# Designed miniproteins, single chains: the designs that were tried, part 82

Each design is a single chain, and the fold is of that chain. pLDDT is the mean over its residues in the fold that is shown.

## One batch from the design tools (miniprotein)

Design m3023
Fold by ESMFold2-Fast:
Structure m3023 (fold): chain A 65 residues (1-65)
Amino acid sequence: AASKYAAAALLLVGLEIEGKVELVKRSGNTIEVDLLDNSPEVKKRAEEIKKLLEEGGVKAVFRER
């Protein structure tokens, strides 16, 4: 729902501020994000965010760099 999307968006912004991800593209209901940090911690956080975004009706694509 909208509240899950809002929570996921805030968590994603947190990762971006930490320099661990880069938001590449947002188009309609799709978000594309590059993982700048490929550590297990960041991958786990990204998977949790992806799950929340998809439960909120948003398609999320996370790419390893």
Scores: mean pLDDT 77

Design m3024
Fold by ESMFold2-Fast:
Structure m3024 (fold): chain A 55 residues (1-55)
Amino acid sequence: SVDAEVEAARARVLETMARLQALLDDPNSTPEEIDAVRAELGAEVARLRALEAQR
């Protein structure tokens, strides 16, 4: 169902946000690693918004 997909998408967004925060807190993180996770987060947020629009 769309509701189950929304909950799964929300979980992915929260997981990726936590991963991004961990990279930002790590002085050994590269700008390339941070940019890659930001791009992933952006795609996940866009997917979540598209799923919410189907409700």
Scores: mean pLDDT 86

Design m3025
Fold by ESMFold2-Fast:
Structure m3025 (fold): chain A 55 residues (1-55)
Amino acid sequence: MEIEEEIQKRMEEVEKTLEEARRNALAQGYNPEVVDEAVEEVLKQQEAIAKERLE
Protein backbone atom coordinates (compact mmCIF):
# COMPACT_ATOMS: atom_id res chain seq x y z
CA MET A 1 0.00 0.00 0.00
CA GLU A 2 2.83 2.47 0.80
CA ILE A 3 4.46 1.55 -2.52
CA GLU A 4 1.32 2.75 -4.35
CA GLU A 5 1.66 6.22 -2.80
CA GLU A 6 5.30 6.45 -3.91
CA ILE A 7 4.30 5.34 -7.42
CA GLN A 8 1.60 8.05 -7.51
CA LYS A 9 4.12 10.74 -6.48
CA ARG A 10 6.60 9.60 -9.14
CA MET A 11 3.88 9.49 -11.79
CA GLU A 12 2.78 13.04 -10.91
CA GLU A 13 6.38 14.23 -11.38
CA VAL A 14 6.64 12.31 -14.67
CA GLU A 15 3.34 13.80 -15.88
CA LYS A 16 4.59 17.34 -15.20
CA THR A 17 7.84 16.64 -17.05
CA LEU A 18 6.01 15.04 -19.98
CA GLU A 19 3.51 17.93 -20.17
CA GLU A 20 6.42 20.38 -20.47
CA ALA A 21 8.22 18.15 -23.01
CA ARG A 22 4.99 17.69 -25.01
CA ARG A 23 4.41 21.46 -25.09
CA ASN A 24 8.01 22.04 -26.24
CA ALA A 25 7.75 19.35 -28.95
CA LEU A 26 4.48 20.83 -30.26
CA ALA A 27 6.10 24.28 -30.31
CA GLN A 28 8.91 22.81 -32.45
CA GLY A 29 6.35 21.54 -34.98
CA TYR A 30 6.21 17.83 -34.15
CA ASN A 31 3.02 16.00 -35.08
CA PRO A 32 0.60 15.90 -32.09
CA GLU A 33 -0.25 12.23 -32.75
CA VAL A 34 3.43 11.24 -32.64
CA VAL A 35 3.96 13.30 -29.46
CA ASP A 36 0.90 11.72 -27.79
CA GLU A 37 2.14 8.20 -28.65
CA ALA A 38 5.58 9.00 -27.23
CA VAL A 39 4.02 10.37 -24.03
CA GLU A 40 1.88 7.22 -23.61
CA GLU A 41 4.92 4.98 -24.13
CA VAL A 42 6.98 6.92 -21.57
CA LEU A 43 4.12 6.82 -19.04
CA LYS A 44 3.77 3.03 -19.44
CA GLN A 45 7.53 2.55 -19.16
CA GLN A 46 7.87 4.81 -16.11
CA GLU A 47 4.92 3.17 -14.31
CA ALA A 48 6.42 -0.29 -14.91
CA ILE A 49 9.87 0.87 -13.73
CA ALA A 50 8.40 2.53 -10.62
CA LYS A 51 6.48 -0.62 -9.68
CA GLU A 52 9.50 -2.87 -10.29
CA ARG A 53 12.04 -0.68 -8.48
CA LEU A 54 9.84 0.18 -5.46
CA GLU A 55 8.74 -3.43 -4.89
Scores: mean pLDDT 75

Design m3026
Fold by ESMFold2-Fast:
Structure m3026 (fold): chain A 64 residues (1-64)
Amino acid sequence: GEIDKLREEALALLREAERLMQQGKYQEAIQLYQRALELAKQAGDEELVKLAEYGIQKAQEKLK
């Protein structure tokens, strides 16, 4: 259903953001984590919300 599609899209964005983190592209990773966070919230998936928030925090720390 629609919620499953939102969850799948959020997971794909999280995977791409992790790839960007490995490349040192922290600002780009933040943008993808933020998009994943929006989709995770729409899906009501608290676990994905936490993962996306954690990714944003880690990427922001790398920019300092």
Scores: mean pLDDT 89

Design m3027
Fold by ESMFold2-Fast:
Structure m3027 (fold): chain A 64 residues (1-64)
Amino acid sequence: MDSQRQSLLSLADSYQSKSDTYTKQAQELGKVIDKYPTEYNNLKASADLYRGAAEQYRRQAELL
């Protein structure tokens, strides 16, 4: 059980790191959003997707 929980937590951490990276990129583009609205929206969507995945894997780990 601990091994499976640790694997799920590692996946959650990995996806959270990806979400954080895209969030930072979106924040930088957000400063010039009027010039790059499509790029900003794409980065924000990617950040949200990876954050959701991280939360899902953390929840699965807590159920073990």
Scores: mean pLDDT 80

Design m3028
Fold by ESMFold2-Fast:
Structure m3028 (fold): chain A 56 residues (1-56)
Amino acid sequence: MRADLSPEAIAIAEATLAALRAARAAGEPTFSPPALPDDVSEEELSRAVRLLRAEA
């Protein structure tokens, strides 16, 4: 469940995964993830990314 994650963390995680997917489709080995806002920690982002990957 996403109840313990902020909508900002989920949105950033979705954007990061979409950017990675697009970079791989374009054959680029590197990508620049979006910047974290002050209200979102790296730990919360990691948790959101893990949740989104588990839902796939």
Scores: mean pLDDT 68

Design m3029
Fold by ESMFold2-Fast:
Order: structure tokens, then C-alpha cells, then sequence
Structure m3029 (fold): chain A 59 residues (1-59)
């Protein structure tokens, strides 16, 4: 299931990027946090940290 979690992480990261491009910083931060949750479940600690950093910068 790590691969399933990683796939969801990237889907939420994509949604975060789309909302950021649209100027919705609050939704972008929310989606990057969701992406980080899934990367943590996948064991991708570096990707999770990057997503947390992105979310924190937007909150």
C-alpha cells in the first residue's frame, strides 16, 4: 500500500499546485498538508518534509 499512498500524495500535491497557480493560497496549503500526510504514510520522509514546508510558507 506504500505505492497507493505515494500516488495519493502526488495527486494532492498536484491539486495544491493548481490552487496555488489560481491564487488560492489557503487551499494550496491544505492540499500540500494532505500530500505530506500521504507521503509520511508511504515512508517518503523527504517529500513529506517538502510538502510541509510548502504548506507552512502559504499558511
Amino acid sequence: TKEEYRKKGWEYARLGSEHLAAGDRAKAAEYFDKAADYFEKAGDDKLAAQMRQAAAALA
Scores: mean pLDDT 87

Design m3031
Fold by ESMFold2-Fast:
Structure m3031 (fold): chain A 87 residues (1-87)
Amino acid sequence: KEILGFYYLKIGISYLNQGKYDEAIKAFEKAIELLGKDNPRAQFYLGKAYYKKGKYEEAIKWYELSIKQDPTNEEAKKFLEEAKKKL
């Protein structure tokens, strides 16, 4: 279950880097399902995929969840601030 979850994280990151944001979102949703809802890395990348798709309200939600689980993620904090500026 955990190994498969990390595989979906990796696939999602690959889709994200290719600009395939809908496919990235689906992969990250699968990663969250397999790794647990409180996985900060999966939450961060799901937020980033929504951000890239222009879904800033959804991106903010996932960045805030990621920061709650991992307050040391400075990249998530920067993306949260940037997403809030888009609203």
Scores: mean pLDDT 85

Design m3032
Fold by ESMFold2-Fast:
Structure m3032 (fold): chain A 77 residues (1-77)
Amino acid sequence: KEELKEKVIELVDRLGTLAVIRGGISPEEASRLAKKAIDAVNEGNFEEAKRYVEELARRSGDPALGEEALKNIEKLK
């Protein structure tokens, strides 16, 4: 469970970094979206977490990385 959460956090962080570099969003906006995704995961609100991950994936230009993050969130159920 903790290893899986750690992997989700790592994937969300990578998506945020790519959203800044490739998607042209601000580091502050990327950090806010990533924090909301991680907070939702920690609260057990996986539907909300997925919504923020999908937004980051859309901005990142890396749909495959986004899908990996979403699949790992599903495994936390």
Scores: mean pLDDT 81

Design m3033
Fold by ESMFold2-Fast:
Structure m3033 (fold): chain A 113 residues (1-113)
Amino acid sequence: SEYLELAKLYEEAAEELEKEGDNDGAALEYIRAGEAYAKAGDYEKALEMYDKAIELAKDNNIKALAYLNKGKVYAKMGDYEKAKEYYEKAVELGTGSLKEEAEKNLEEVKEKL
């Protein structure tokens, strides 16, 4: 899969940025890897990547982006309770357009519960 190859390249980029001490840069590359894994249908790997991004990120908007994407994966899996939990975290930490997207996704998932 093209997306699996892309995910691996983003993981390798994240690992190099971690070695350089760029925690926020590494977190963004792990988010990109997670998005590529999710597009490939590998939701387990996508969630692992987002968890690494959340652990590394110091910027709250980067954490919020990872939580938003984690919520989207759980929603695709039909786990609306977990999707709600992670969208709420994205709303708490995010600002601007990211927060607005998280709030919209939170309202949509609440209607499914």
Scores: mean pLDDT 93

Design m3034
Fold by ESMFold2-Fast:
Structure m3034 (fold): chain A 99 residues (1-99)
Amino acid sequence: MKENLENKKKAIETIDKAIEYARRLGEQGDPETREAAERFIKAMEDAKKLAEENPEYGKEIQKAIEDAVRGVERSADPLRALRGAAGGLEQKIEEIKKK
């Protein structure tokens, strides 16, 4: 129980930092990149709500966010990477909800 609460807190902190990162990318990009960043932010906000309601998935959600951000940071094509990250996170959230 206490471990799940700490994992939830870490997941939320990771998501908040990732949202700030995506927002910066959107602000610096063209309209398509901004739209992709907004979609990724929405998926991360949905992940944050899932982590708050289901603390037991905090660690899994944190890893999914870290992997998604890492993929975007390492990509030569931020637009493609943001679209992929948003879609992948949306799929992961639905997978967790079905458990």
Scores: mean pLDDT 83

Design m3035
Fold by ESMFold2-Fast:
Structure m3035 (fold): chain A 80 residues (1-80)
Amino acid sequence: SFEEVIKKLEEAKDKSVEEFLNTLSEIYRELAARLDPEGRLKLAEIFSETIEKIKAGMPVSEVVDYFIKKLKELQKELEA
């Protein structure tokens, strides 16, 4: 569920970049399996932006907050 995904992300705030990337790839696989093609495209876009923020040197805690915000927005769009 999105709630379980959010919990995993909150727990990742204190993790290293490597551990966070591993968590991120796991979350991508779980969410992509549950989404239609349009939802998967939106998810891929969010993940791409998240990876670019990590490459730019943004702290893991800030990247996690950004990703959670985007996932909550995606959930609202899919329920609308």
Scores: mean pLDDT 81

Design m3036
Fold by ESMFold2-Fast:
Structure m3036 (fold): chain A 67 residues (1-67)
Amino acid sequence: KKKVNVVFALASPTDVEKAQAEAEEQAESAKRAGEARKDIEINVGSGAAKTLEEAQKLRQELLEKLS
């Protein structure tokens, strides 16, 4: 987590400011993805491993329909 952010900034020593902005954008994107996963998990009630795999498949099908 923190290490990845530092490494990303290190990759662009001249554009450290832009690297920080991109890190914040990734954090927001991760939060949005987390909310989607939580919503799907709440919808599918039991069988932890099975629900996770089914959630990923459901998301893919949903993206196809909503495309």
Scores: mean pLDDT 53

Design m3037
Fold by ESMFold2-Fast:
Structure m3037 (fold): chain A 59 residues (1-59)
Amino acid sequence: GAEARALLEEAGRLLREGRYEEALRLAKQAHDIAVAEGDEAGEVNARVLIAEAERLLAQ
């Protein structure tokens, strides 16, 4: 829904700014909301951002 989408947009912005820990937190929150709402597209988008943030934190 709209809340998950807004969190994903903010997480993407934080990733571009190098704020990876904050991006990971928001992406995980968006994932939880998307799962609760049955938003399959939001779940996929959140998992992508989670994976990107975790990869960047490991570098």
Scores: mean pLDDT 87

Design m3038
Fold by ESMFold2-Fast:
Structure m3038 (fold): chain A 65 residues (1-65)
Amino acid sequence: SKEEIRKKLLELIGEILRLIGEIFDLRQQIKKETDEEKKKELEKKLEELEKKLEELKEEMKALPE
């Protein structure tokens, strides 16, 4: 039903917005980080979050209109 699709869309939008916020915060942490090893760990986390964001965007695109 349209109601189920709308609920799923809102859930995906919420997850995407939360993830965008986490990515933004992590990018700010990377800019401030002076320890090269910690910076690499943060960059790895950023890559994982960006991959998850792409997966959520594809799931959202797959929803029927």
Scores: mean pLDDT 84

Design m3039
Fold by ESMFold2-Fast:
Order: C-alpha cells, then structure tokens, then sequence
Structure m3039 (fold): chain A 63 residues (1-63)
C-alpha cells in the first residue's frame, strides 16, 4: 500500500478545520508531506484525513 504507517508520539488538538486531532498511540497512514513541518495523514481507526505537525509523529513504517 502507498504511504507510511506512523504512531503518534504526543497529543495534538486540531487548531484549524483542515487539521486532524490525534492522541499519543493513534495509528496514522501518512499520505503526503505538505511542507517541511506538516503532513497529510489518515487515521487508521476512523478514516479521517487531515493535516498535522510532523513533530507529533513517532515511529513510522510501511503501510
């Protein structure tokens, strides 16, 4: 499958409508690097797609 499976390392609450709210331990598929600080990702459990800071991501591997 395309993308990387990543585990969230710290909680993050969306500050904009295009951002994703995540909690530490959430599993995401990274779809695209939007800029040097942000990625577009999909939450595995819900299918929600949004932007979040790269700094909240921890471990990553093939999705």
Amino acid sequence: AAGLLAVVSKDYTARRPDELTVRAGDRLVVLEEVDDEHVRARRVATGEVGLLPKSVLGAAGPA
Scores: mean pLDDT 77

Design m3040
Fold by ESMFold2-Fast:
Structure m3040 (fold): chain A 84 residues (1-84)
Amino acid sequence: MELLEKAVEALKEGKYSEALELLWEFAEELGRKAGLSELEIYRLFMSMYDTAVKGVEEGKSKEEIVEEVERVAREEVERFLARR
């Protein structure tokens, strides 16, 4: 199972520590591959976490939340790269 799917499942089950660790791992992998700074990776992580929490609060499916988080992550990476 993909890291984002596991993170969203953990978040829906109230396993916040597990969800945060999985989301950070995803953000770090994506960010380091894209050449982001540590601060930019942290901002990417925060944007992904906020998106996931909002999706859970709005009662969205796991699949919908995963798609939204992945979209937000790609948009944030593009914004950071455009500023260089």
Scores: mean pLDDT 83

Design m3041
Fold by ESMFold2-Fast:
Structure m3041 (fold): chain A 63 residues (1-63)
Amino acid sequence: SELEELLEELVKLSPEELAEALLRLSQTDPALFRRLAVDDRVLAKISELSEEHRRRIEELLFG
């Protein structure tokens, strides 16, 4: 599926690149952002981010 292909590409990114991609998606496609940001592989990479980037993504998901 397109979602699986996109997840595969996102998982290849560094944690910082992934954070930038997710933050951009939160502005351009909030529904897709929410679907991607709750994936276990994406969450695992988010856990490797700086506290500042993690907090910002958490605010977008739960705020």
Scores: mean pLDDT 77

Design m3042
Fold by ESMFold2-Fast:
Structure m3042 (fold): chain A 77 residues (1-77)
Amino acid sequence: SLERVPPLLAALDSPDEKTQYRAALELGLLGHPAAVEPLRRIARESPSKTVQAAAAEALKNIGHEELADEAFRRLAA
């Protein structure tokens, strides 16, 4: 539902790692294109490798495999 996207986007900016992790997973399941750029940012900039991995997996689930692969390669380095 579109009504769930804005609260989940706000949750990606939470200082709480568990909140960011849950938000990334749910945005991936919803598959809404508005989540792509916020997830890409989190995959690059999150201090948590767990949250970065969740954002990369969410990008893959939305269908942006090239962005997910880039995030996974950065995480593996």
Scores: mean pLDDT 80

Design m3043
Fold by ESMFold2-Fast:
Parts: C-alpha cells; sequence; structure tokens
Structure m3043 (fold): chain A 76 residues (1-76)
C-alpha cells in the first residue's frame, strides 16, 4: 500500500494525473483491506485533489465524501 501511495505522488509531481489517480485508488483499496481507514481516507483525499486539478469537481466531491466516511470508521 505505501509503495503504491509513493508511486501516486511521483505521478502527480510528473503531471500524470490519470496515473496518480490509479495509484492512489489502489493504495486506498489496500489500506481499506488492512483496516487502516485513516490511510485509506488520506489516499481518497489525494485522489480527490488530483481530480480537482483535472477539472473533475464532481469526482473530487465524491471521493471527499468517501474519505469522510473512512475517517469516521477510523475513529471506532
Amino acid sequence: AEELRKKGEEAEKAGDLETAIEYYAKAGDLYFQQKDYEKAAEAAERAARVLEKAGDDEGAAYLRGIAEELRRLAEE
């Protein structure tokens, strides 16, 4: 999961927004499977920021909603 998050950060820095979203999504899924809901929420928020940069405000809002639900799970 951590390696995929780092690959997402590298893609984002390179301006490859599509690849960044894919890696952040994969990282988030793995964190969720590990019950690391806090890191899963962080991955969703990172993907949302990339979508917003790409002009997908609707997709960004959707992922921020998911991140909020994941943070709620992390507090339990």
Scores: mean pLDDT 80

Design m3044
Fold by ESMFold2-Fast:
Structure m3044 (fold): chain A 63 residues (1-63)
Amino acid sequence: MTAAELAAGVAAVVEAAETYAEEAKAQGKEREAALALEAARRARGRPLEEQLAVLEEAGLEIL
């Protein structure tokens, strides 16, 4: 796995988390939606290692 592949995977998970949050909110799962949005927000703009740690802490799958 290259650093570029890992970065692309992290970016995909952040985007998926944002999409999941929209769907969870529509289904009345507001806590799950809030957690997914917070994880995506905290990961965005951070160094790659910190992005991975934030997403793992939130229980989000890395591609």
Scores: mean pLDDT 69

Design m3045
Fold by ESMFold2-Fast:
Structure m3045 (fold): chain A 115 residues (1-115)
Amino acid sequence: SDEHNAIVQQTIVETKRLIESLGTPEFEDALLAFTAAASRLEEALLKDPSAISKVLADSLVATLNELRAALEKYSAEHPEVTNPLIELVNRLLGLLERNRSKLSSEVVDVPPLQL
């Protein structure tokens, strides 16, 4: 649904914001926004994965992998914060992977690319 795809899009936005906030005063606010978006995404995936676009989910997976790489690089300065975040990112990636076959092939706001 539009609501479920909006949750995925918002999670992508908050994930990118969190990456950009690393080492800045904005990190705490970005973290709160990201964790709230992640919670909504988990609920959406558990309730109706077929309402979520595969194209948007694949975009989110790519962005979450970028976040994980950034967190691993930053962990030397903030391990107490980065370790729980890496666990959360891994949980989200696992949920997206397990539900991928159930996701919608409908494209929302992204042109379809065929191999």
Scores: mean pLDDT 81

Design m3046
Fold by ESMFold2-Fast:
Structure m3046 (fold): chain A 68 residues (1-68)
Amino acid sequence: SKGEEIVETLLIAARYEFQTAKSLEEAEESLRKALELAKNDPRVSEEQLKELEEELKRILEEYKKRFE
C-alpha cells in the first residue's frame, strides 16, 4: 500500500539521520519530523502510524546511548 511505502521511506530516512546526528536533540528532532509527516499524510493508516512509532523508538534507543 502507499502507506507502507511512506512508513518504510520515513524509517530509512530516520535511521540515516540518527546515524549522522551530533546530539540527542538532533535525533529526537528527526523522530518528531518523521511522525509529523506520517500523521499529516492521509495515506498513512492508524495501524501504520503505530508501527512507525514503535520502529522509530527502537532505532532511537539503539543510538540514544551515544548521546547520553
Scores: mean pLDDT 77

Design m3047
Fold by ESMFold2-Fast:
Structure m3047 (fold): chain A 77 residues (1-77)
Amino acid sequence: KEEEIKKKLEKLLEELEEKLKKLDRENKSLELRKKLVEALLNGELTEEMKKKFLEEAKKLGEETVNAVEALLEMYEE
């Protein structure tokens, strides 16, 4: 009975740790996108900065890459 409870708690801990990792990735994605929007608004976006934003987005996942590309496309159109 106690062993079963401990196993359930360990699973919940693992699930919470995975959710925290996901939130950390989401937070970093939002921070990157915020910095890009700020750079676009200030007109201080260089080719090197565009490349850096895309490289950082690739580290955070496909959803972040798509969001960064959409922002860059909006600026160029």
Scores: mean pLDDT 80

Design m3048
Fold by ESMFold2-Fast:
Structure m3048 (fold): chain A 75 residues (1-75)
Amino acid sequence: KEEEIFEEAMKEAERQLKVAEDRGIKLTPEQRKELLARRIASIFVDKVIKERSLTPEEVLALHDEYRERVRELLS
């Protein structure tokens, strides 16, 4: 379930980034990865909050876990 939402967030973030690049926005590979990771994180959290109606405690726990995953991806 989290994997499903994460996969959707990745697809949406990638689509948004490709549209921007096709418009002529020039990103370095490093900038692209960083922007992609930030966009994925934002979309993922928004989708989880929307679909699960999380408590504040659950939102904080999800942010902590997801921040670690993004850090690993960016390392």
Scores: mean pLDDT 71

Design m3049
Fold by ESMFold2-Fast:
Structure m3049 (fold): chain A 66 residues (1-66)
Amino acid sequence: MAELEKRAQEVADRLGLSPGAAQAFLQTAKLIAQGASQEEIAKALGLPSAEAAKPLIDAVKKLLGL
């Protein structure tokens, strides 16, 4: 878990993400590592639906090789 969070931070830094985007990226990576569902991730990010979280989840998985 902590190792995945460090890797997610490194990826966010390399992509030059804004602080807000980096925070969302890191939180999504942490939730994926914990086995959270798409719905749980959407709720944690304050999104209106599970479908709204899908693009961010897909991007995080692709960038971290998950």
Scores: mean pLDDT 76

Design m3050
Fold by ESMFold2-Fast:
Structure m3050 (fold): chain A 97 residues (1-97)
Amino acid sequence: MEELLEEAERLRREAEEEGASEEVLELIEEALRAAEEAREYYERARKLLEEGGDPTEFASLGILGVGAETEARILIRRARRLLEEERRERRRREEEE
């Protein structure tokens, strides 16, 4: 999870430096939120397991965590693709004057 958060923050920094669209920045912010939710679910699941809690609750938290992590990864991928398309468009414009 730490690596996913670091990747999203790095992408945000790159997007801001390049003057990326608001759409790209919004996708990155949504990815950061989803990654943080995944971390919270995994942390709650870990504590429940350590305290000898209900296995069903542990499984539910794990599923929610995986769902949030998957969403974060999809959003990061989407933002990166759009940023790359914007980079290509800028390069094309620079070659055209």
Scores: mean pLDDT 82

Design m3051
Fold by ESMFold2-Fast:
Structure m3051 (fold): chain A 73 residues (1-73)
Amino acid sequence: AAPTAQDLAEQGAIYLANGDYEKALEYFRKALELAPKDPRVIATVRGMAEFARSQGKEDVAEELERLADEAAK
């Protein structure tokens, strides 16, 4: 079966937790492309931005917030 937008966002979160920031961003972009205005997916991306900031990854956190903001437009 094809992955859902939430499945892709969860995979992005796994990459982010493992420090694979490029793959995390790729998967969050794919999730938002499948469901660009889905409030659950947007909330997941925003939550992961807070997690990245808690790990001292300000650049990653800012990029995730930009992706969520663009998807919410």
Scores: mean pLDDT 84

Design m3052
Fold by ESMFold2-Fast:
Structure m3052 (fold): chain A 73 residues (1-73)
Amino acid sequence: SPIELLEEALERLRAGDLEGVLRAAEELERRGDLESARLVRRAAELAATGDERDIGVAEVAIASALAARKNQE
């Protein structure tokens, strides 16, 4: 489920596990969800800076995508 993969990506991002975030993006790509995969990869790039503001922007991006997906159910 794209919702489960976005939840996993957000959890991994908050844990500082950027490899885990990228694995979630790879699984989204493999399932054909290229838009969510691109968003998650961009979030990993921002979090890789180690800047608290960039990490916050990355978290908001994934959380917003997750909320949008849940609202479509």
Scores: mean pLDDT 85

Design m3053
Fold by ESMFold2-Fast:
Structure m3053 (fold): chain A 96 residues (1-96)
Amino acid sequence: AEEALERARRLLEELRAAIRAGDVARALALFDELTRATDEAVRQAIRAGDRETALEALRLRLEAAMLVLRADRENVLRLIGEALRAIGDILDLELS
C-alpha cells in the first residue's frame, strides 16, 4: 500500500506540472496511471485493515479528479477567448 501511495503522490505532482504546461495528453495519461495506483493502494490497504491509508488514496484520487476538471474548464474558457478574439479581428477587417 505505501509504495503504491507514494507512486500516486509522485503522479499527482507530475499531473500538476502537465496541467500547468498545457499538456492535455500527458495530463490524461498521468490521471489514468494515478487512478490505477490509487486502486492498488486501496485494495492493499483494505486487505491490511488500514482504513487511514485507503482514505488517503481516495483523497489523492479526488484531488487529481478536481485538478483535471478545473483544467478542462480553464482550457474551455481560453478557447472561447481565442474564438472571440478571432471574431473581433474578422469584424474589424470587414468594418474597416
Scores: mean pLDDT 76

Design m3054
Fold by ESMFold2-Fast:
Structure m3054 (fold): chain A 90 residues (1-90)
Amino acid sequence: MIPEPLKTEIPEEIRKLLDELVEKYGLNENQRKALEVFVKRMLEMIKQGKPLEEAYKEVVERIKRLYDPETAKKLNEVLKAIFEKIKELL
């Protein structure tokens, strides 16, 4: 089976929060796009039945492996706020 590409849309409330946090932390366009990909991946994992906390931990660890510690910290601070918002919506 060829895995289908991620078709998960970001809910409007989560997208609005993401845009606000990207501005607050002064993130560039590439970092914003990366965060959208990580949020979509987390939402897709939840849609496939993975627990929210487990999905969140997987994307946090991926960010730590892909980015320098300073960038990873900023991205993970944004992702934590998104995680808390998703938790409120579930």
Scores: mean pLDDT 79

Design m3055
Fold by ESMFold2-Fast:
Structure m3055 (fold): chain A 88 residues (1-88)
Amino acid sequence: MTLEEDLELARETLESAPHRRTAEVHLEAIEIEKEKGPLYAEIYLLKVQLEELKKQLAETKDEEKKKELEEQIKKVEEKIEELKKKLE
């Protein structure tokens, strides 16, 4: 896949999150991609997703939902680390 396609997949991942901010985040990611490149835009999208998942985890009372959120957080953190290694 191209970096452009990879960025679109990152956006689709954020779109699966049940919150209104996803559309706004996509607009900011496009701006970052144009200024710094697609890897920085993808890292930004993943960081926003991570913050939202952590917020949901802190607010969730249901043990099974907490477990699902922890799994998603781990996956996002691993992806961010992998992308950062490519930039460093």
Scores: mean pLDDT 73

Design m3056
Fold by ESMFold2-Fast:
Structure m3056 (fold): chain A 82 residues (1-82)
Amino acid sequence: MEELERAKKALEQGKYDEAIEHIREALSRDPDNVEARLLLAEAYLKKGEYEKAIAVYQSILDREPDNERARKLLEEAKEKKK
């Protein structure tokens, strides 16, 4: 998915708002896209918006309780909030 690859590059370059825009494009086409939702939470995490990141990770786990990646990242976000 082209939008998600652009989002990943923007995140790596510290362009968090640009990354969020690409993620929103992907989510407008597929709102249940877990990879896009994971990237959205990562963008919030890197912006220091920890509560928004936590909310997105919790939303993923509500639908996929066995998602180990989301669980790990949720714990990381909670650690950084403290």
Scores: mean pLDDT 80

Design m3057
Fold by ESMFold2-Fast:
Structure m3057 (fold): chain A 82 residues (1-82)
Amino acid sequence: MYRVTVRARVTDPVRAAELLMRALAEAAELTDVEVRVTPDTVEITAHAADREAAERAARAVEEAARAHPDVILSVEVEIREV
């Protein structure tokens, strides 16, 4: 099992959270999804069954950030085996 942690700096946290959550849901089946939102950041943690699912989730998040540079200023994705 792999933990995926997404940390994003954002201009619109609600829209950013919606975009990132959609990207994650479309890329992989994830469990234990937690979202934390502040005025300028969004943090999402989730569990993937295997490394390939975690890597798909990371790529989808990075693509979503590139597609919406006005909403998502920066994104960091961490994958850990758990």
Scores: mean pLDDT 86

Design m3058
Fold by ESMFold2-Fast:
Structure m3058 (fold): chain A 119 residues (1-119)
Amino acid sequence: SLEEKAREAIDEILRLTEELIQAVKNKDYDKALEIAKRLRETVERMAEEFGLSPEARERLQQLADRIIKIVEEMKKNPNIDPDKAIDEIQSAVAGILRILAEELGIEVDFEKLGFKPFP
């Protein structure tokens, strides 16, 4: 069903996010960049498969590109605070999940997933 596919996609995004955060904590920026690119590919594939609006696709692309840029900047600049970068990655992922939840009409408990409530 569409709901089952949506839940599977969210679970995959969450798994990739956990792997990304761990790679960042380990300072394995090559692995982190690979995971960030896989996350972008997963989001693009889901947006196409679920037939999301052009506006939603653009917002999702911007958030996924932001994650990739954060990792690229960390790889180039060793003075970047990893905790701040992780917070920015988590914020972008929360944005992706909210867009997917809204577009697909599914409920996602962001607090249960460890995301802070909307500011």
Scores: mean pLDDT 82

Design m3059
Fold by ESMFold2-Fast:
Structure m3059 (fold): chain A 67 residues (1-67)
Amino acid sequence: SPAARVMAAALDIVAYDLEGKRDEAVKFARETAKELGASEETIQRIEEAVKNGDLLEAVRLLAEAAS
């Protein structure tokens, strides 16, 4: 389901961030948002949220894109 995909992506984003791999977290979140059919505006918002360490906002936006 889209919800399960978002939860799996959230875990991967957190794992990248915990490993200090912020650039990989950003890239992964961007690619996942594209796969979910997010608009370019939403993709940019997700990318900025991950860059700023706001992982809760990034996950919220991914969930919105999957709806």
Scores: mean pLDDT 85

